# Designs tried in a protein design run: designed miniproteins, single chains, continued (4). Part 83

Each design is a single chain, and the fold is of that chain. pLDDT is the mean over its residues in the fold that is shown.

## One batch from the design tools (miniprotein)

Design m14872
Fold by ESMFold2-Fast:
Formats: sequence, C-alpha cells, structure tokens
Structure m14872 (fold): chain A 95 residues (1-95)
Amino acid sequence: DLVEKLKEKVEEAKTASPEEYVPLFREIDRLAQEILEKYKDNKEIRKLVTDIIALTGTMIIYHAVNGYLPQELRDRILEEISKLVEELEKKVKAL
C-alpha cells in the first residue's frame, strides 16, 4: 500500500540523521507523486497529496539553496506532513 509506505517514510524521517534527510524527503515526494497519479480523479485526495508534495519540495529546495535543514523547520514540516498523511489514510480507507 502506497499510503502505508508514505507513512513509514515520514516516521523514518522524524528520527533520521542530517545526512539522511534529503534522500528521505525525495522518497516521500516520489511516493506522494505515485499516490497523486493513482487517485488523480479524487479531488479531496489530490488536494491532500499536493499539499504533502509542496511541503516536501520546500524542504528539498531549502537544503539545495542553504546546504542544511534547521532541526526546528524539519520537525515542524514533518509534523504537518504527518497530519496530512493521517487525513489521506482516512480518505483512502473511506473509498
């Protein structure tokens, strides 16, 4: 299940070392893109997934521009992504 894999990678990112953040955010983005393709005709799921993609993209771009990710920014964004993933899981189970 793509949603379960996404949830697993988000939880993994919460405890990751600094050198692991960008590869994990890229994997989160990849999984979110696959979910978006699978559920593209569902407007509610599409909105949740595009928000996840936007947040992960922001982290990848921040690291590319600055060469690092502040712990506080990482923790805040991962918390937001976790909440979106929980809502996504509820919407997918309701289908």
Scores: mean pLDDT 85

Design m14873
Fold by ESMFold2-Fast:
Structure m14873 (fold): chain A 86 residues (1-86)
Amino acid sequence: LAREAGRAALEGGRLAMETAFSKGDATRGTAAALLGVGAAFLAEVLHDYRGAAVDARGLERLARELGSEEGARAARRGAELAERAG
C-alpha cells in the first residue's frame, strides 16, 4: 500500500508537471513535482499516511487546474491508497 500510494502520487506529479511545462508554467509544474515527491516520501519513508493523503489531494486539485485529467486520477488513487493505509 505505501509503495503503491507513493508510485501513484509520483505518476500524478509527473503527468501534471509535463502538462504545466507544455504550457510554459514552470512554477506550477515544479509545485506538482514537489507534491508528488512529498506524498511519496511521507507514505514510503515516514509512514505518515495522513500527510501523504493531504499532499496527494493537493496534487489532484493542482492537476485539474492544469488540465491534466490523467495526473488528477493518479493523484486521487495515491490519496485513496494513503487513506486506506492510515
Scores: mean pLDDT 87

Design m14874
Fold by ESMFold2-Fast:
Structure m14874 (fold): chain A 94 residues (1-94)
Amino acid sequence: TTVVTVTVKAKGAKPIEDGTFTSTVNGHQVTVTIKSEKKDDGLVITVTVEADAGNPAVEQLLADAERWAIGGALNASEDPEKAEIEVKSETRTL
């Protein structure tokens, strides 16, 4: 199993709903888990994507996970000038 985790910090964003859902990356089914945690100065959004090893490629999983995490942060932010977005990514094969 390939696991990609993307963490995004968004200052001044409102909490989003946590959830787990199934999505498709390059024609392959993946499990996506989104968690949000409010910190003193903003919101931390963590997106975890799990797929079968080697399918789809890690690069594609990472790109979509980053897109989902950043999109969530931007949708939660009412003022882009107050939204400072920091992105951190990790990949693991289990």
Scores: mean pLDDT 71

Design m14875
Fold by ESMFold2-Fast:
Structure m14875 (fold): chain A 90 residues (1-90)
Amino acid sequence: SKEEDFEKLKEYEGNAEKGKEIYEKYMKSMFGENGEGKYVGPNLTDVKNWSDEELYEMISDGVEGTAIPAFKGVLSHQEIKDLIAYLKTL
């Protein structure tokens, strides 16, 4: 379940520097308008104030009706935890 998958993140320590590398590889083109993607992602303002669970759900399952794909099975639990740590620095 989503709750059980989120609970597994508690076993990992987030690394914001590694999270930045993951963001630049997978997400920069969706959230920055400087790629050839005609896709507009959700506003990332105040994501640092989102709960870890809300950030996990966005990354893991994507956002329906938006350009954000599900990263479940693409990113490991460690990589998702690192990405959450980075997003909290924005």
Scores: mean pLDDT 68

Design m14876
Fold by ESMFold2-Fast:
Structure m14876 (fold): chain A 71 residues (1-71)
Amino acid sequence: NSQKLADQVKQTLAEIGRLFRATLPDEVRPVADAGLAELGAQVTSLANSGNSSAVQSMLNTLTTALNELRS
């Protein structure tokens, strides 16, 4: 179900955004927020097209990135 995968991606993006807000300087936050919003829009588009494999790949990549950010 591409919609469930998209929901998981959005949850991962929300957690990344939370960490960015806690750690990044104010000057960089708008760029980070815009990038996360763009990724959220892309995952919605992929899920709506039924491209579950692309959504799963994005989830895997973002989960790895989140784990790295947690150091």
Scores: mean pLDDT 80

Design m14877
Fold by ESMFold2-Fast:
Structure m14877 (fold): chain A 86 residues (1-86)
Amino acid sequence: MAEQQRQEEELAQRVLEELKRIIEASKKGLEETFKALEEATERLKELLREFGYDESEIEQLDKMLEYAKENPEEFKKFLDLFEKEL
């Protein structure tokens, strides 16, 4: 149980670090943004596997990545909003 809380904290911290990298990449352009997002997605998938998440849940990250690539303007708005709250 303490291990689950630690895993959730590590995941949240890792997600925040990846979002910061994606935000920095977004200032350079769409190509850099998607490259950072792809790299973040792969690292998060590995982390979720280490934490014992089901493969069907991990596959949701691929769907989110695809959505972001298909909706770059909406994704950029999300990043801009997140940066303002930091």
Scores: mean pLDDT 78

Design m14878
Fold by ESMFold2-Fast:
Structure m14878 (fold): chain A 90 residues (1-90)
Amino acid sequence: MILLSELPEHTREILMKLYRIMVEKKGLEVPENPTLAEVVELLDSLSFDELLEAYRKLLEEETGEDVSSWSEGEVMRKLNKIVQELKEKA
């Protein structure tokens, strides 16, 4: 299994933040060192609305920008590509 720490730094940071936002929102404890498979499973288990909300919060916290400037389709295409690439590597 590939650990998040083995991914490119930028990808790792984004996924770790997204994972943290999602587990905290569900009232779960954030693991110290989640595996890539655990992150992918959680992402795959989310509804479209939950995933979009988590990504919106991630972008606002990371950039300070209003994500309303991004199309829903662009946001979801980018996230879906990342998840697919991770599934291929897991």
Scores: mean pLDDT 65

Design m14879
Fold by ESMFold2-Fast:
Structure m14879 (fold): chain A 61 residues (1-61)
Amino acid sequence: TIPKEKRDKVLEYIEENEDDKELTFAEIAEATGVSQENAELVWQEYQSEKMREKVKKLEEE
């Protein structure tokens, strides 16, 4: 578990760099000050949420 403040910072970094196909967990960890393991957990949460929103948008159109 990571502090909410750090988790939010990781999420913002991922959102800002989501179009970077070479974005690595090590890079996220370095930029945000969390471990690579925590960066990966936040990345998985972000991808799950984004997938849910994308599916809902397609269903609603």
Scores: mean pLDDT 73

Design m14880
Fold by ESMFold2-Fast:
Structure m14880 (fold): chain A 115 residues (1-115)
Amino acid sequence: SLLEEAIEKLKQIAEEIRTLLAEVNADPSKAREAAQRAVELGKEAIKILEEVVNAFPDDMLLWFYYQLLKKELAELEKLVADPNATVEQLKAGIERVLSVIETAIQILRELLAKR
């Protein structure tokens, strides 16, 4: 199903972002590279959520987290483009993107359970 496929893909994206955060915690010099990769993964997550939002247009909670992901991703892209962005700011940006994706997965699981 669309929901099952979206959940699996978003779980894989979330796992990769968690790995990037672990790498930054071990080596702060990797923060910008990790943030760049998190932006790419976030863009993939947006495409997945867009498909689900289009299939469930009346789900306001899903639409809200889709918009929130777009906002947090745009903020992370600005940090990546800023040569003065600190490791702490880059990590916080990655963590915000991950948090929205993890919440979206929970929303999709709830939708799947009701069908």
Scores: mean pLDDT 91

Design m14881
Fold by ESMFold2-Fast:
Structure m14881 (fold): chain A 85 residues (1-85)
Amino acid sequence: ASGVQQAIANYTEILQQSDTMSEQQLVLQGLTLAGMLQIQAWVNNDQGLLDLAVEISEYFDRNPSDPRGQIQWAIDRLRAHLASL
């Protein structure tokens, strides 16, 4: 719960600061946060959160031409997961 809320806050901050970042920096930040979610899922033994973190990483890999849209999708997906808890 707290880790998912922190990830939503971090992705939201990246979007707000996106005009100061390159596309490569945006992708790197998005992937870094997805990696942090994978670690959090393992610590909490949360398979649903692990599957979500993998899904976010795969979405970034498949949609490299729209880093802002990737980050917005990750926020929406994380919010949907939080609502299901």
Scores: mean pLDDT 79

Design m14882
Fold by ESMFold2-Fast:
Structure m14882 (fold): chain A 85 residues (1-85)
Amino acid sequence: SLEEEARRELAEHASETEEIQQQLARMQATMAELAAQYAAGKLSEDEYQAYLLTYQAMLAMYQLKMEEALEKKKEADKLVEKILA
């Protein structure tokens, strides 16, 4: 039902910060693995730099997404407090 779908969306939204944090941790782990492969001579410098740029961009994207989610929640909470006062 639409009500159940809305409740699932709210539950997903409540877990959004945790999900973003897990994605950030995974990206950092992948970057560490790439550094190890480069050190072992399995990646060229160009390949390593290309992967780093890609994952650094993804990390920046997830960080921005986290900041936006936190800001929206802060504004909503502040607005509710102001209306109830």
Scores: mean pLDDT 73

Design m14883
Fold by ESMFold2-Fast:
Structure m14883 (fold): chain A 100 residues (1-100)
Amino acid sequence: MISVSLPEGKYTGEAGTTLTIPVKIHSEKAGKYKITVELTNLETGETWSDSKVAEVKPDETVDIEVTLPSTPGTYRVKVTVENLETGEKATAYFLLDVKG
């Protein structure tokens, strides 16, 4: 079983800038993991997503760079981590205020 930990609390970023999200992946196996980051505007329901594949060691933190939307608002950030060999997934969420 894998788990993922994200930054605690509510993050704040500036519209159109890059935010680095430290994704802590708790796993017993090293290997290739797919990390998907989805941003959902809580007012409009619009979503943006990106993903990358990373070589991950047990209990490693992977920094994911995300370009913040140009639309200010409160966003749900959903991070899904998938072990590409086993198909095991873990998901975590945090809230992000995007300021204009």
Scores: mean pLDDT 79

Design m14884
Fold by ESMFold2-Fast:
Structure m14884 (fold): chain A 87 residues (1-87)
Amino acid sequence: SIVEEAKKLIEEKLKELEKIKDKEKAKELYYELVTWLIKKIKEEKDEEAQEELADLLVEFSKKLVDKKILSKEEVTEIATKAEEEVE
């Protein structure tokens, strides 16, 4: 399922983000993953799966803030930019 694929990708990218020392690279990787997730949410026809994907995006973003990888402000800015890209 797309939800299982998203979970695996998020886990992989979170491990990569924890190892990144360069803040700009961390922002770029987060932007790419969020852009991908938003696109998958918009393409999803099953409402339940769409909601699960949206929840994964929220949880992933919160985890980055909690781990001090990105600030809440940086997460909000990047997510807004990604949403604009996936019109």
Scores: mean pLDDT 84

Design m14885
Fold by ESMFold2-Fast:
Structure m14885 (fold): chain A 90 residues (1-90)
Amino acid sequence: SFEEKLEKIRKETIEELRKVLPEDVVEKIEKVLKKVIEMIINGEPLEKVAEFFNEELQKVLDTLSQEERDKVLSVLIPKLTEIIELVYEK
């Protein structure tokens, strides 16, 4: 199902982040991703989802070094692309 595919992307994203970041950072990002997926499943407008994600992710990134920020983005950007493609698939 659509929900199962979104949860799979979330789990894979968290597993990849755990390889490169401290657990406290991973937990903060996981909370943001869980809410993003909840908003998508609930049919919230994508613009609202993107605004929420950008605001909450920026709060996390502001606590990190440049190297850690680069690691977060290198994992998240491909996974966000997968989510967007999934939302636009028939």
Scores: mean pLDDT 84

Design m14886
Fold by ESMFold2-Fast:
Structure m14886 (fold): chain A 87 residues (1-87)
Amino acid sequence: TLREVLRRLMEVYGEINGRALTDEEIEAKIARFEAARAKTGAMTDEEVLRELERAIREARRRLEEEGAPEEERKALERLEEAVREAL
């Protein structure tokens, strides 16, 4: 589901920044995203997942270009897989 992808995105964000987010912080970030979506009404869950897929692919390209650590690249690969499973 989109919610599961968003949770994994927050977990990866914590990994990349060297600080694990708490469940409360993850839930708060997801709730903020959902509230913002509700106000705009513009995107379906599928449309959000497609945009996340594009953003993750672009981020992976950038990390490879910058010579980022393998762990960061693998974290984004896991996110891309989660998006594909949710679609």
Scores: mean pLDDT 73

Design m14887
Fold by ESMFold2-Fast:
Structure m14887 (fold): chain A 71 residues (1-71)
Amino acid sequence: AKIKVTVKALDKPGKVTVIVYSAGERKTIEVELKKPGDIKEVEVDVPTPNAAASAIGEDSKVEVKNELLPD
């Protein structure tokens, strides 16, 4: 299965750490947002259809949307 994570910068550019959790496993992906309103999408393979993701900006506020994609 896959999870699609969409990250949007709300106030500042900067690095954002995306953390994907599935079946007790964790994957970490860094993305760089260049300006307020910038959007990055990441698709991550997960071992099961049960997955969740979060995102942490260094000094920026971010909006995160998660979608589970069928195989």
Scores: mean pLDDT 75

Design m14888
Fold by ESMFold2-Fast:
Structure m14888 (fold): chain A 73 residues (1-73)
Amino acid sequence: LSREEYEAIVRAGRETAALPGVLGVEADLEKRKITVIGETEEAAQEGARHLGELLRRAGVEAEVEGLSAEEWA
């Protein structure tokens, strides 16, 4: 993972975490997998969609998933 990729993930994660209904963003950098945790499944899916777009624009290849807090716990 390059420094540019890492900084893009951190920035995208912070922006996504600020969205209504998003509780957090968890990154597994070894697996290049990022999980958006939402108060509801709908909020999680919207957050995952937003994060995925930000990463795509930054040229970062990663798997993005959205899980409700109940599903993630």
Scores: mean pLDDT 81

Design m14889
Fold by ESMFold2-Fast:
Structure m14889 (fold): chain A 56 residues (1-56)
Amino acid sequence: SHHHMHHLADSERTLENLRKNTFDSEATVLAARAEIERVVPPELLPEAYEIIDSRK
């Protein structure tokens, strides 16, 4: 639906912000995971976790 596309755009911006960051410590990884769990829909959480793991 058009509403789904609008929510996906917000999630896409969050994922793109994750790709710009580097996660050098356990504390920054945990903080980033907590934030994405709050704002990213559960269907996209695996992709968000993978981005964080690839950037540490």
Scores: mean pLDDT 70

Design m14890
Fold by ESMFold2-Fast:
Structure m14890 (fold): chain A 94 residues (1-94)
Amino acid sequence: MVEELIEENVKLLEEVLRKRYDAPDEKIEEIIKEYRKEIESAVSKLPSEELQKKFVELLKEAIEAQVNGPKALEEFTERHQEEAERIEQLIEAS
């Protein structure tokens, strides 16, 4: 379900913030709260469950690509740019 995918994304971001950025707990809590709110808002604007799942999966892949370095992020962007732009347009149109 989409809600489970959102929680997986939130958990992944929390782990990245703690391990990679050495961010203080207060800042991590703030970022996680804002991130969850933004994802839930964006997901609610998408017209189908399949698009909602695709959006959340793309966000997870983006976080994973960023953690793996600049080349991985570039390759992710090249593969998924059109899909991400389409989803973003749907969110903005709502």
Scores: mean pLDDT 76

Design m14891
Fold by ESMFold2-Fast:
Structure m14891 (fold): chain A 78 residues (1-78)
Amino acid sequence: MSSLERFKEGVIEYLRSLGFSDEEIEFVEEFLNKASGAALGEFLGLLSEAQQRLREGVPKEEVRKELLEGIKRLEKEN
C-alpha cells in the first residue's frame, strides 16, 4: 500500500470518528482523488483546524459541519 493510500485510510477513519456519514465520506474520497498538491495542503490545514477546535471544546457535531463546509469550498474552488 502506498503512503497516499495509508493517508486516505487514516483520514476516512478520523472523519468517521467525527460522525461523517457514508455519503459525506464518499464525497471526501472523490475530492481527495481529484485534489492537486495545493488542494491537499489546504485540506491538511482544515484537518489541523478541526483538531484545534475540538481541543478548544467546540462540540464534535459543530466541528464536523465546519470541516465538511471547508472541504466543499475547496472542491468548488479547485
Scores: mean pLDDT 81

Design m14892
Fold by ESMFold2-Fast:
Structure m14892 (fold): chain A 73 residues (1-73)
Amino acid sequence: SNKGMALGLLGLTITHLLSARNFAQQGDLDLVQRSAEAAEYFAEMTKKIDGGEIAKQSEELAEEARRIAEELT
């Protein structure tokens, strides 16, 4: 089933959210923006595979990464 793959993609979304937080602390606006874009990309991939709770969690995490990027611009 696709659950393992969806969890892996959720993990990548989490990784890029953490990168966005780290680069935000460093004041690197370009890397924050790229990290938010990467989180959004993996959240979209998760939705294509799961369509359920894992996809919803990934979307919420990507939205948090986007908020970090928007608050710095």
Scores: mean pLDDT 88

Design m14893
Fold by ESMFold2-Fast:
Order: sequence, then structure tokens, then C-alpha cells
Structure m14893 (fold): chain A 78 residues (1-78)
Amino acid sequence: AAAAPGPARLRTERRRLSEDEYELRAEFEGDEAGTSDAFLALLRALAAEHEVLEVDVEGEVGADGYARLRVVVRLRAR
């Protein structure tokens, strides 16, 4: 679905851990709803193509509703 509102800025970094495992780091920044939706969309996309071994999430939401979410996902190729 085409989604409309506020910008969630996404930054990603990939690190290879072994032949079939890698770590994806993602940072989401924007409004709380936008960052939450983007995070869930990322997890669904990753789970469709890979085995999700571990998810580590840290997030901060300011009084103004501005959110910063850091996610580290460990993945295995199927």
C-alpha cells in the first residue's frame, strides 16, 4: 500500500559474519508511527527471504513524538 505521511529516514549497514550469516543494522528516524511501520515492514521483508536468528531493538521517543530506532538483525540465508 502506498503510504503517505511523514518521512522515516532509513540508514542501513550490512556486515558479513560467516558464509551463510550476516548482520543488518538499520536506523529509523522520524515520527513514532512512521518509524514503527518502517521497522515492521523491514522485519516482514527479511523474514520472507531469510531465517531471522536474532533481533535487537533500542528506541527513543522524544516529548515531541520524534523517534529514533536502532535495530540489529542477525540473518541466515535459506
Scores: mean pLDDT 74

Design m14894
Fold by ESMFold2-Fast:
Structure m14894 (fold): chain A 73 residues (1-73)
Amino acid sequence: SFFDTDGDGVISREELLAHRDDPRLSVFDKDGDGYLSDEEIDELIKLADKDGDGVIDEQEYQFLLNSGEFRSA
């Protein structure tokens, strides 16, 4: 995946932090700055991470995007 630099099929917190200014993550950007804070990334992981590993599986991430969990407007 785009965020999975290890090719594990999971997205780590560090990978999300490395892409915090990524336009693909702009849907989670509450401020509209094009930049996600550490708290916003932690919230994203909390919402997507069902295993409590601190990582997001690709299926979990795609589910979030499809469900519109972060799309309120």
Scores: mean pLDDT 62

Design m14895
Fold by ESMFold2-Fast:
Structure m14895 (fold): chain A 90 residues (1-90)
Amino acid sequence: SAKEEIEKLAKEALKIIEETKKWIEENPDMPDEEKAKKAMETHEKILELINKMYEIKKEDPSVQPLYDEKLEEIKKKLEELSELLNKTLE
């Protein structure tokens, strides 16, 4: 179902962000440029997943509340990743 597909894509997006955060935290001596590159690659993958969720929402507007909820959750996690990266680059 559209709901199950959005939940699956959102779960994948959140997992990718958490894995990237963990990688940054577990590799403190990694060069700043490598950490930034990893964060950028993660951001690009997340945007692709969000676009897939958006297309599902367009086909089934009944999932709009779930889409909005998951999009906000993903945005918050991306902000946490950006904050972690900024603290690490100090």
Scores: mean pLDDT 85

Design m14896
Fold by ESMFold2-Fast:
Structure m14896 (fold): chain A 103 residues (1-103)
Amino acid sequence: MLPEEAQKAIDEAIEAARKGDVDKALEYMKKTVEIMKKAGLPNTVIASAIAKVAAEILRALGASDEEVTRFVNRLGKLALDGASVDEIFEQAVEEVRRARARA
């Protein structure tokens, strides 16, 4: 079970993303990562939370379901290949910035 604080931060990030507040969604995504790191959760679990929030932001910015699925799978592979949580977070932020520039 995720810590209640982490689940709340994920829910707030998704709500912000769906309202089009990308900056607030990224702030809550960062807060989620910090909470999960302090709780000692595995990098793959943290990467899953990052992917979930980033996917909602990308959809709000007009990304196709196929593009979102490819991105989520790419983050999952990076986590399985031993990428750090910080590297995975940076990749998600960069993809969001690129999507915002295309929107």
Scores: mean pLDDT 85

Design m14897
Fold by ESMFold2-Fast:
Structure m14897 (fold): chain A 99 residues (1-99)
Amino acid sequence: SSVEELDEEAQKALEEAQELVKKAIELYEKGEDWKKVAELFEEAAKKLEEYEDIEYLRKARITLLGMAESMRVMEELKDNPEEAEKKIQEIEKEALEKI
């Protein structure tokens, strides 16, 4: 990746992704809507999809997808927090390997 500066379109996509992340955090604080939180992180990642050639946007997208997958795990394993934590740790490790 060799980008010295983000163009206006890439900056706008990042700002839109950040607004979706803000909404996800607001839902996360309620502790009930993990599926909706995951969907918001997935939408944020999708905003950055066209900018994979820009290394830091690619890394941001990978991080957002990892967060979305972690929220899916929280919903699936809400009655088993120990298994959820273990699976989320593996998701975090895999995301870091892709960065």
Scores: mean pLDDT 81

Design m14898
Fold by ESMFold2-Fast:
Structure m14898 (fold): chain A 67 residues (1-67)
Amino acid sequence: MDELVERLTEAARRRHSEEEAERIRKELERFAKQGKESVEKYKEELDEAVKLVAEAVKKVSDERLKK
């Protein structure tokens, strides 16, 4: 993830001003930090949430919730 952030920042630097590239860098760094800190715990919760959503979509498709 850190390498991806650096690559994206370099691409931004070439197409945008240095000030804008720094802002993009800060946002990507915040996103990477949040991702890293939560990845292990969030991964299990995310996998469970994806399973729940898939099961809910199947149920809703069958039940046709028309209000």
Scores: mean pLDDT 62

Design m14899
Fold by ESMFold2-Fast:
Structure m14899 (fold): chain A 78 residues (1-78)
Amino acid sequence: PLQQIRDLSRQATQYQRQGDTEKMTDYSRQAAKIAVDSGIPLETGIQIVVDASAESGPDPEGKKAAQISSNSLLEEYE
């Protein structure tokens, strides 16, 4: 599950760079659902999506994807 969350978060960042905000949001929410379903603590899930987005480089798109992924995690956890 951890690797799947990382892969989905990287994919979300790539879609954000392409300007595909809808797919970026969808992949971010998929990562969040896997984190919750796998019993991963919220803080750990946020760290994974932030790290995965940062691996794509220091750009505004990566930061925005990380923020949306974190928000999706917060929504899924309540």
Scores: mean pLDDT 69

Design m14900
Fold by ESMFold2-Fast:
Structure m14900 (fold): chain A 104 residues (1-104)
Amino acid sequence: AELEALRARQEAWLEAHLPKAEEAYEKVLNAPPEEREEALREAKRLRIELGLALMEEARRLIAAGVEVENAREALERYARLAEELARELGDEEALERLRRIVEE
């Protein structure tokens, strides 16, 4: 019951937030040259936020005893990608959030 509730909550969250990240990417592809830099920064910021949220949810599942296949490998992959993007943007807040997620 609790595991099903956690999964349903995560699926609802993903369905709400994945389209925003995809729309940001489409905006970059269709942006005129003078807007592309800002559109790209926005897309990178949304990707970092999505990655961090997915990592936090994966950790909650692991803590609840849910056997999520490749959850640890997924967390490590998302952490590396988010760190790279955060460093490119100079996003120290995102880097601090990543540190907290990885340390636990």
Scores: mean pLDDT 69

Design m14901
Fold by ESMFold2-Fast:
Structure m14901 (fold): chain A 119 residues (1-119)
Amino acid sequence: DVIDNLKKTMNELLKENKIPDLVEMAKSLPEELQELIAKSLGYESFEELVDVMLNNLKSKSEYVTEGKEKEAFILTFLLLLYQEGLNKVPSEELIEKLGKYFGLNEKFIKHIYEVLKES
């Protein structure tokens, strides 16, 4: 129910093009909700999910602007929530819009889109 409400809120904010509110939602997730999301994505814990995501980002450090690792992580997390919630790969347009809002470079945006297509 909590995850379903989160997915519904995300969809409403996306429909209204409220990108700043989506970003705030992602940043403000409580630990209990983070753990539920990690398990819904097939991970044992949120810490495991974070480690997997950060290792993927570090292996592609050239795509991530220095000092933007947290923003890159939050974007990737939000996109995984979108994919899990809607059972669809986020559109390239949505990924570009969110990536630009976080100040991420085009190479990272392209890379994350390719990664999500493999899921």
Scores: mean pLDDT 64

Design m14902
Fold by ESMFold2-Fast:
Structure m14902 (fold): chain A 95 residues (1-95)
Amino acid sequence: KPSEEEFDLEVELALHIIQATVSKLAADRALERGDVEAAISAYEDAIKHYQKAIEAARRLIEVSTDPEIIANAERTLKAMEEDLKEVQKRLEELK
C-alpha cells in the first residue's frame, strides 16, 4: 500500500530524473557548439541529479512493501547507474 513517504520518494525520484536528463541534453548541445566549459558545468549538474535519483530509488526499495513499486524502482536504479557512468566517462574525456 503506497504510504505518504513512498509517494514523496516517487515524486523526488521523477524530478531528479527530469533534471538529470535536461542537464545532460544541455551538455550535449554545448559540446555541439564547441562550448566545453558550459558542457562540463551541465554534465556536473547531470551527475548531481543522477546521484540524487539513485539515492531516492534506493530509499524507495528499502521502505516499500509493494513488489511492483520495488521492481520498478530497481529497474530505474539500474538505468540511472548506467546513465551516471556514461556521463562521468564523457566528463573525464573533456578534462
Scores: mean pLDDT 87

Design m14903
Fold by ESMFold2-Fast:
Structure m14903 (fold): chain A 84 residues (1-84)
Amino acid sequence: SNLEKLEQLNAELSRLEAQLAEALSDPSTSKEEIQSLADQVLSLMKQISELISQSNELSEEEKKRILEQIAQREKKIEQLLAEY
């Protein structure tokens, strides 16, 4: 089901966001590794956004709220990468 897929993708996203944060805090981490992790995070956010948009289980108001939260998270990742 879409809800089960969303739960799995959200768990993966949380794990990758934690890995990216750890990589950014470690001065020995390569720029290539950081870029790879960031690309994976942004890719998962896109997949989650698409599944949320297609969901028949969520109201339009709930979809808007969740998509706005994802957009804010994407912006934060982009800001962190710009400072790196």
Scores: mean pLDDT 84

Design m14904
Fold by ESMFold2-Fast:
Structure m14904 (fold): chain A 96 residues (1-96)
Amino acid sequence: DKVEKLREEVERLYERMLEEGKSLEEISQKIMELLTPAAEEALANKDEALGEEILEIAAEQGIRLGRLLAEESGDEAIREEVAAAEAKLAAAKAAR
């Protein structure tokens, strides 16, 4: 499954970069660089289901990195955005 392969590659990238002491911004950028070609391919092929799964992976990673950023910065606005994104993702998954 292409989605499972993307999830595995994202997780390996996240773990490797975190272990290397990369910034959350650098980790976010590299994850997006990995996901963008897959999203563009899904769009070109009109594969809406694959596109939705890729967006879900991006949302999950955004939430994970956002939580860490909120903890590091103490920024309430980031914390609120993370909570809203988490609720929206949970609702989207429940609607399937």
Scores: mean pLDDT 81

Design m14905
Fold by ESMFold2-Fast:
Structure m14905 (fold): chain A 61 residues (1-61)
Amino acid sequence: MSPEEIVKEIEELAKKARELEKTDPQQAANYATAIGVLTVAADVEGHREAAEKGRELFKKV
């Protein structure tokens, strides 16, 4: 998976988490967890920019 693909996936998950925060906080938490997993995977693979973007968005959820 390219760094650009990882960033897009994390941004989609962050958007879904924010939309569900008031109506389904459990599902929002599940999407936040998925962001965390992708962020760690990006960091391990050396995709620093994607990992940094994931950390930013994870903190905002």
Scores: mean pLDDT 76

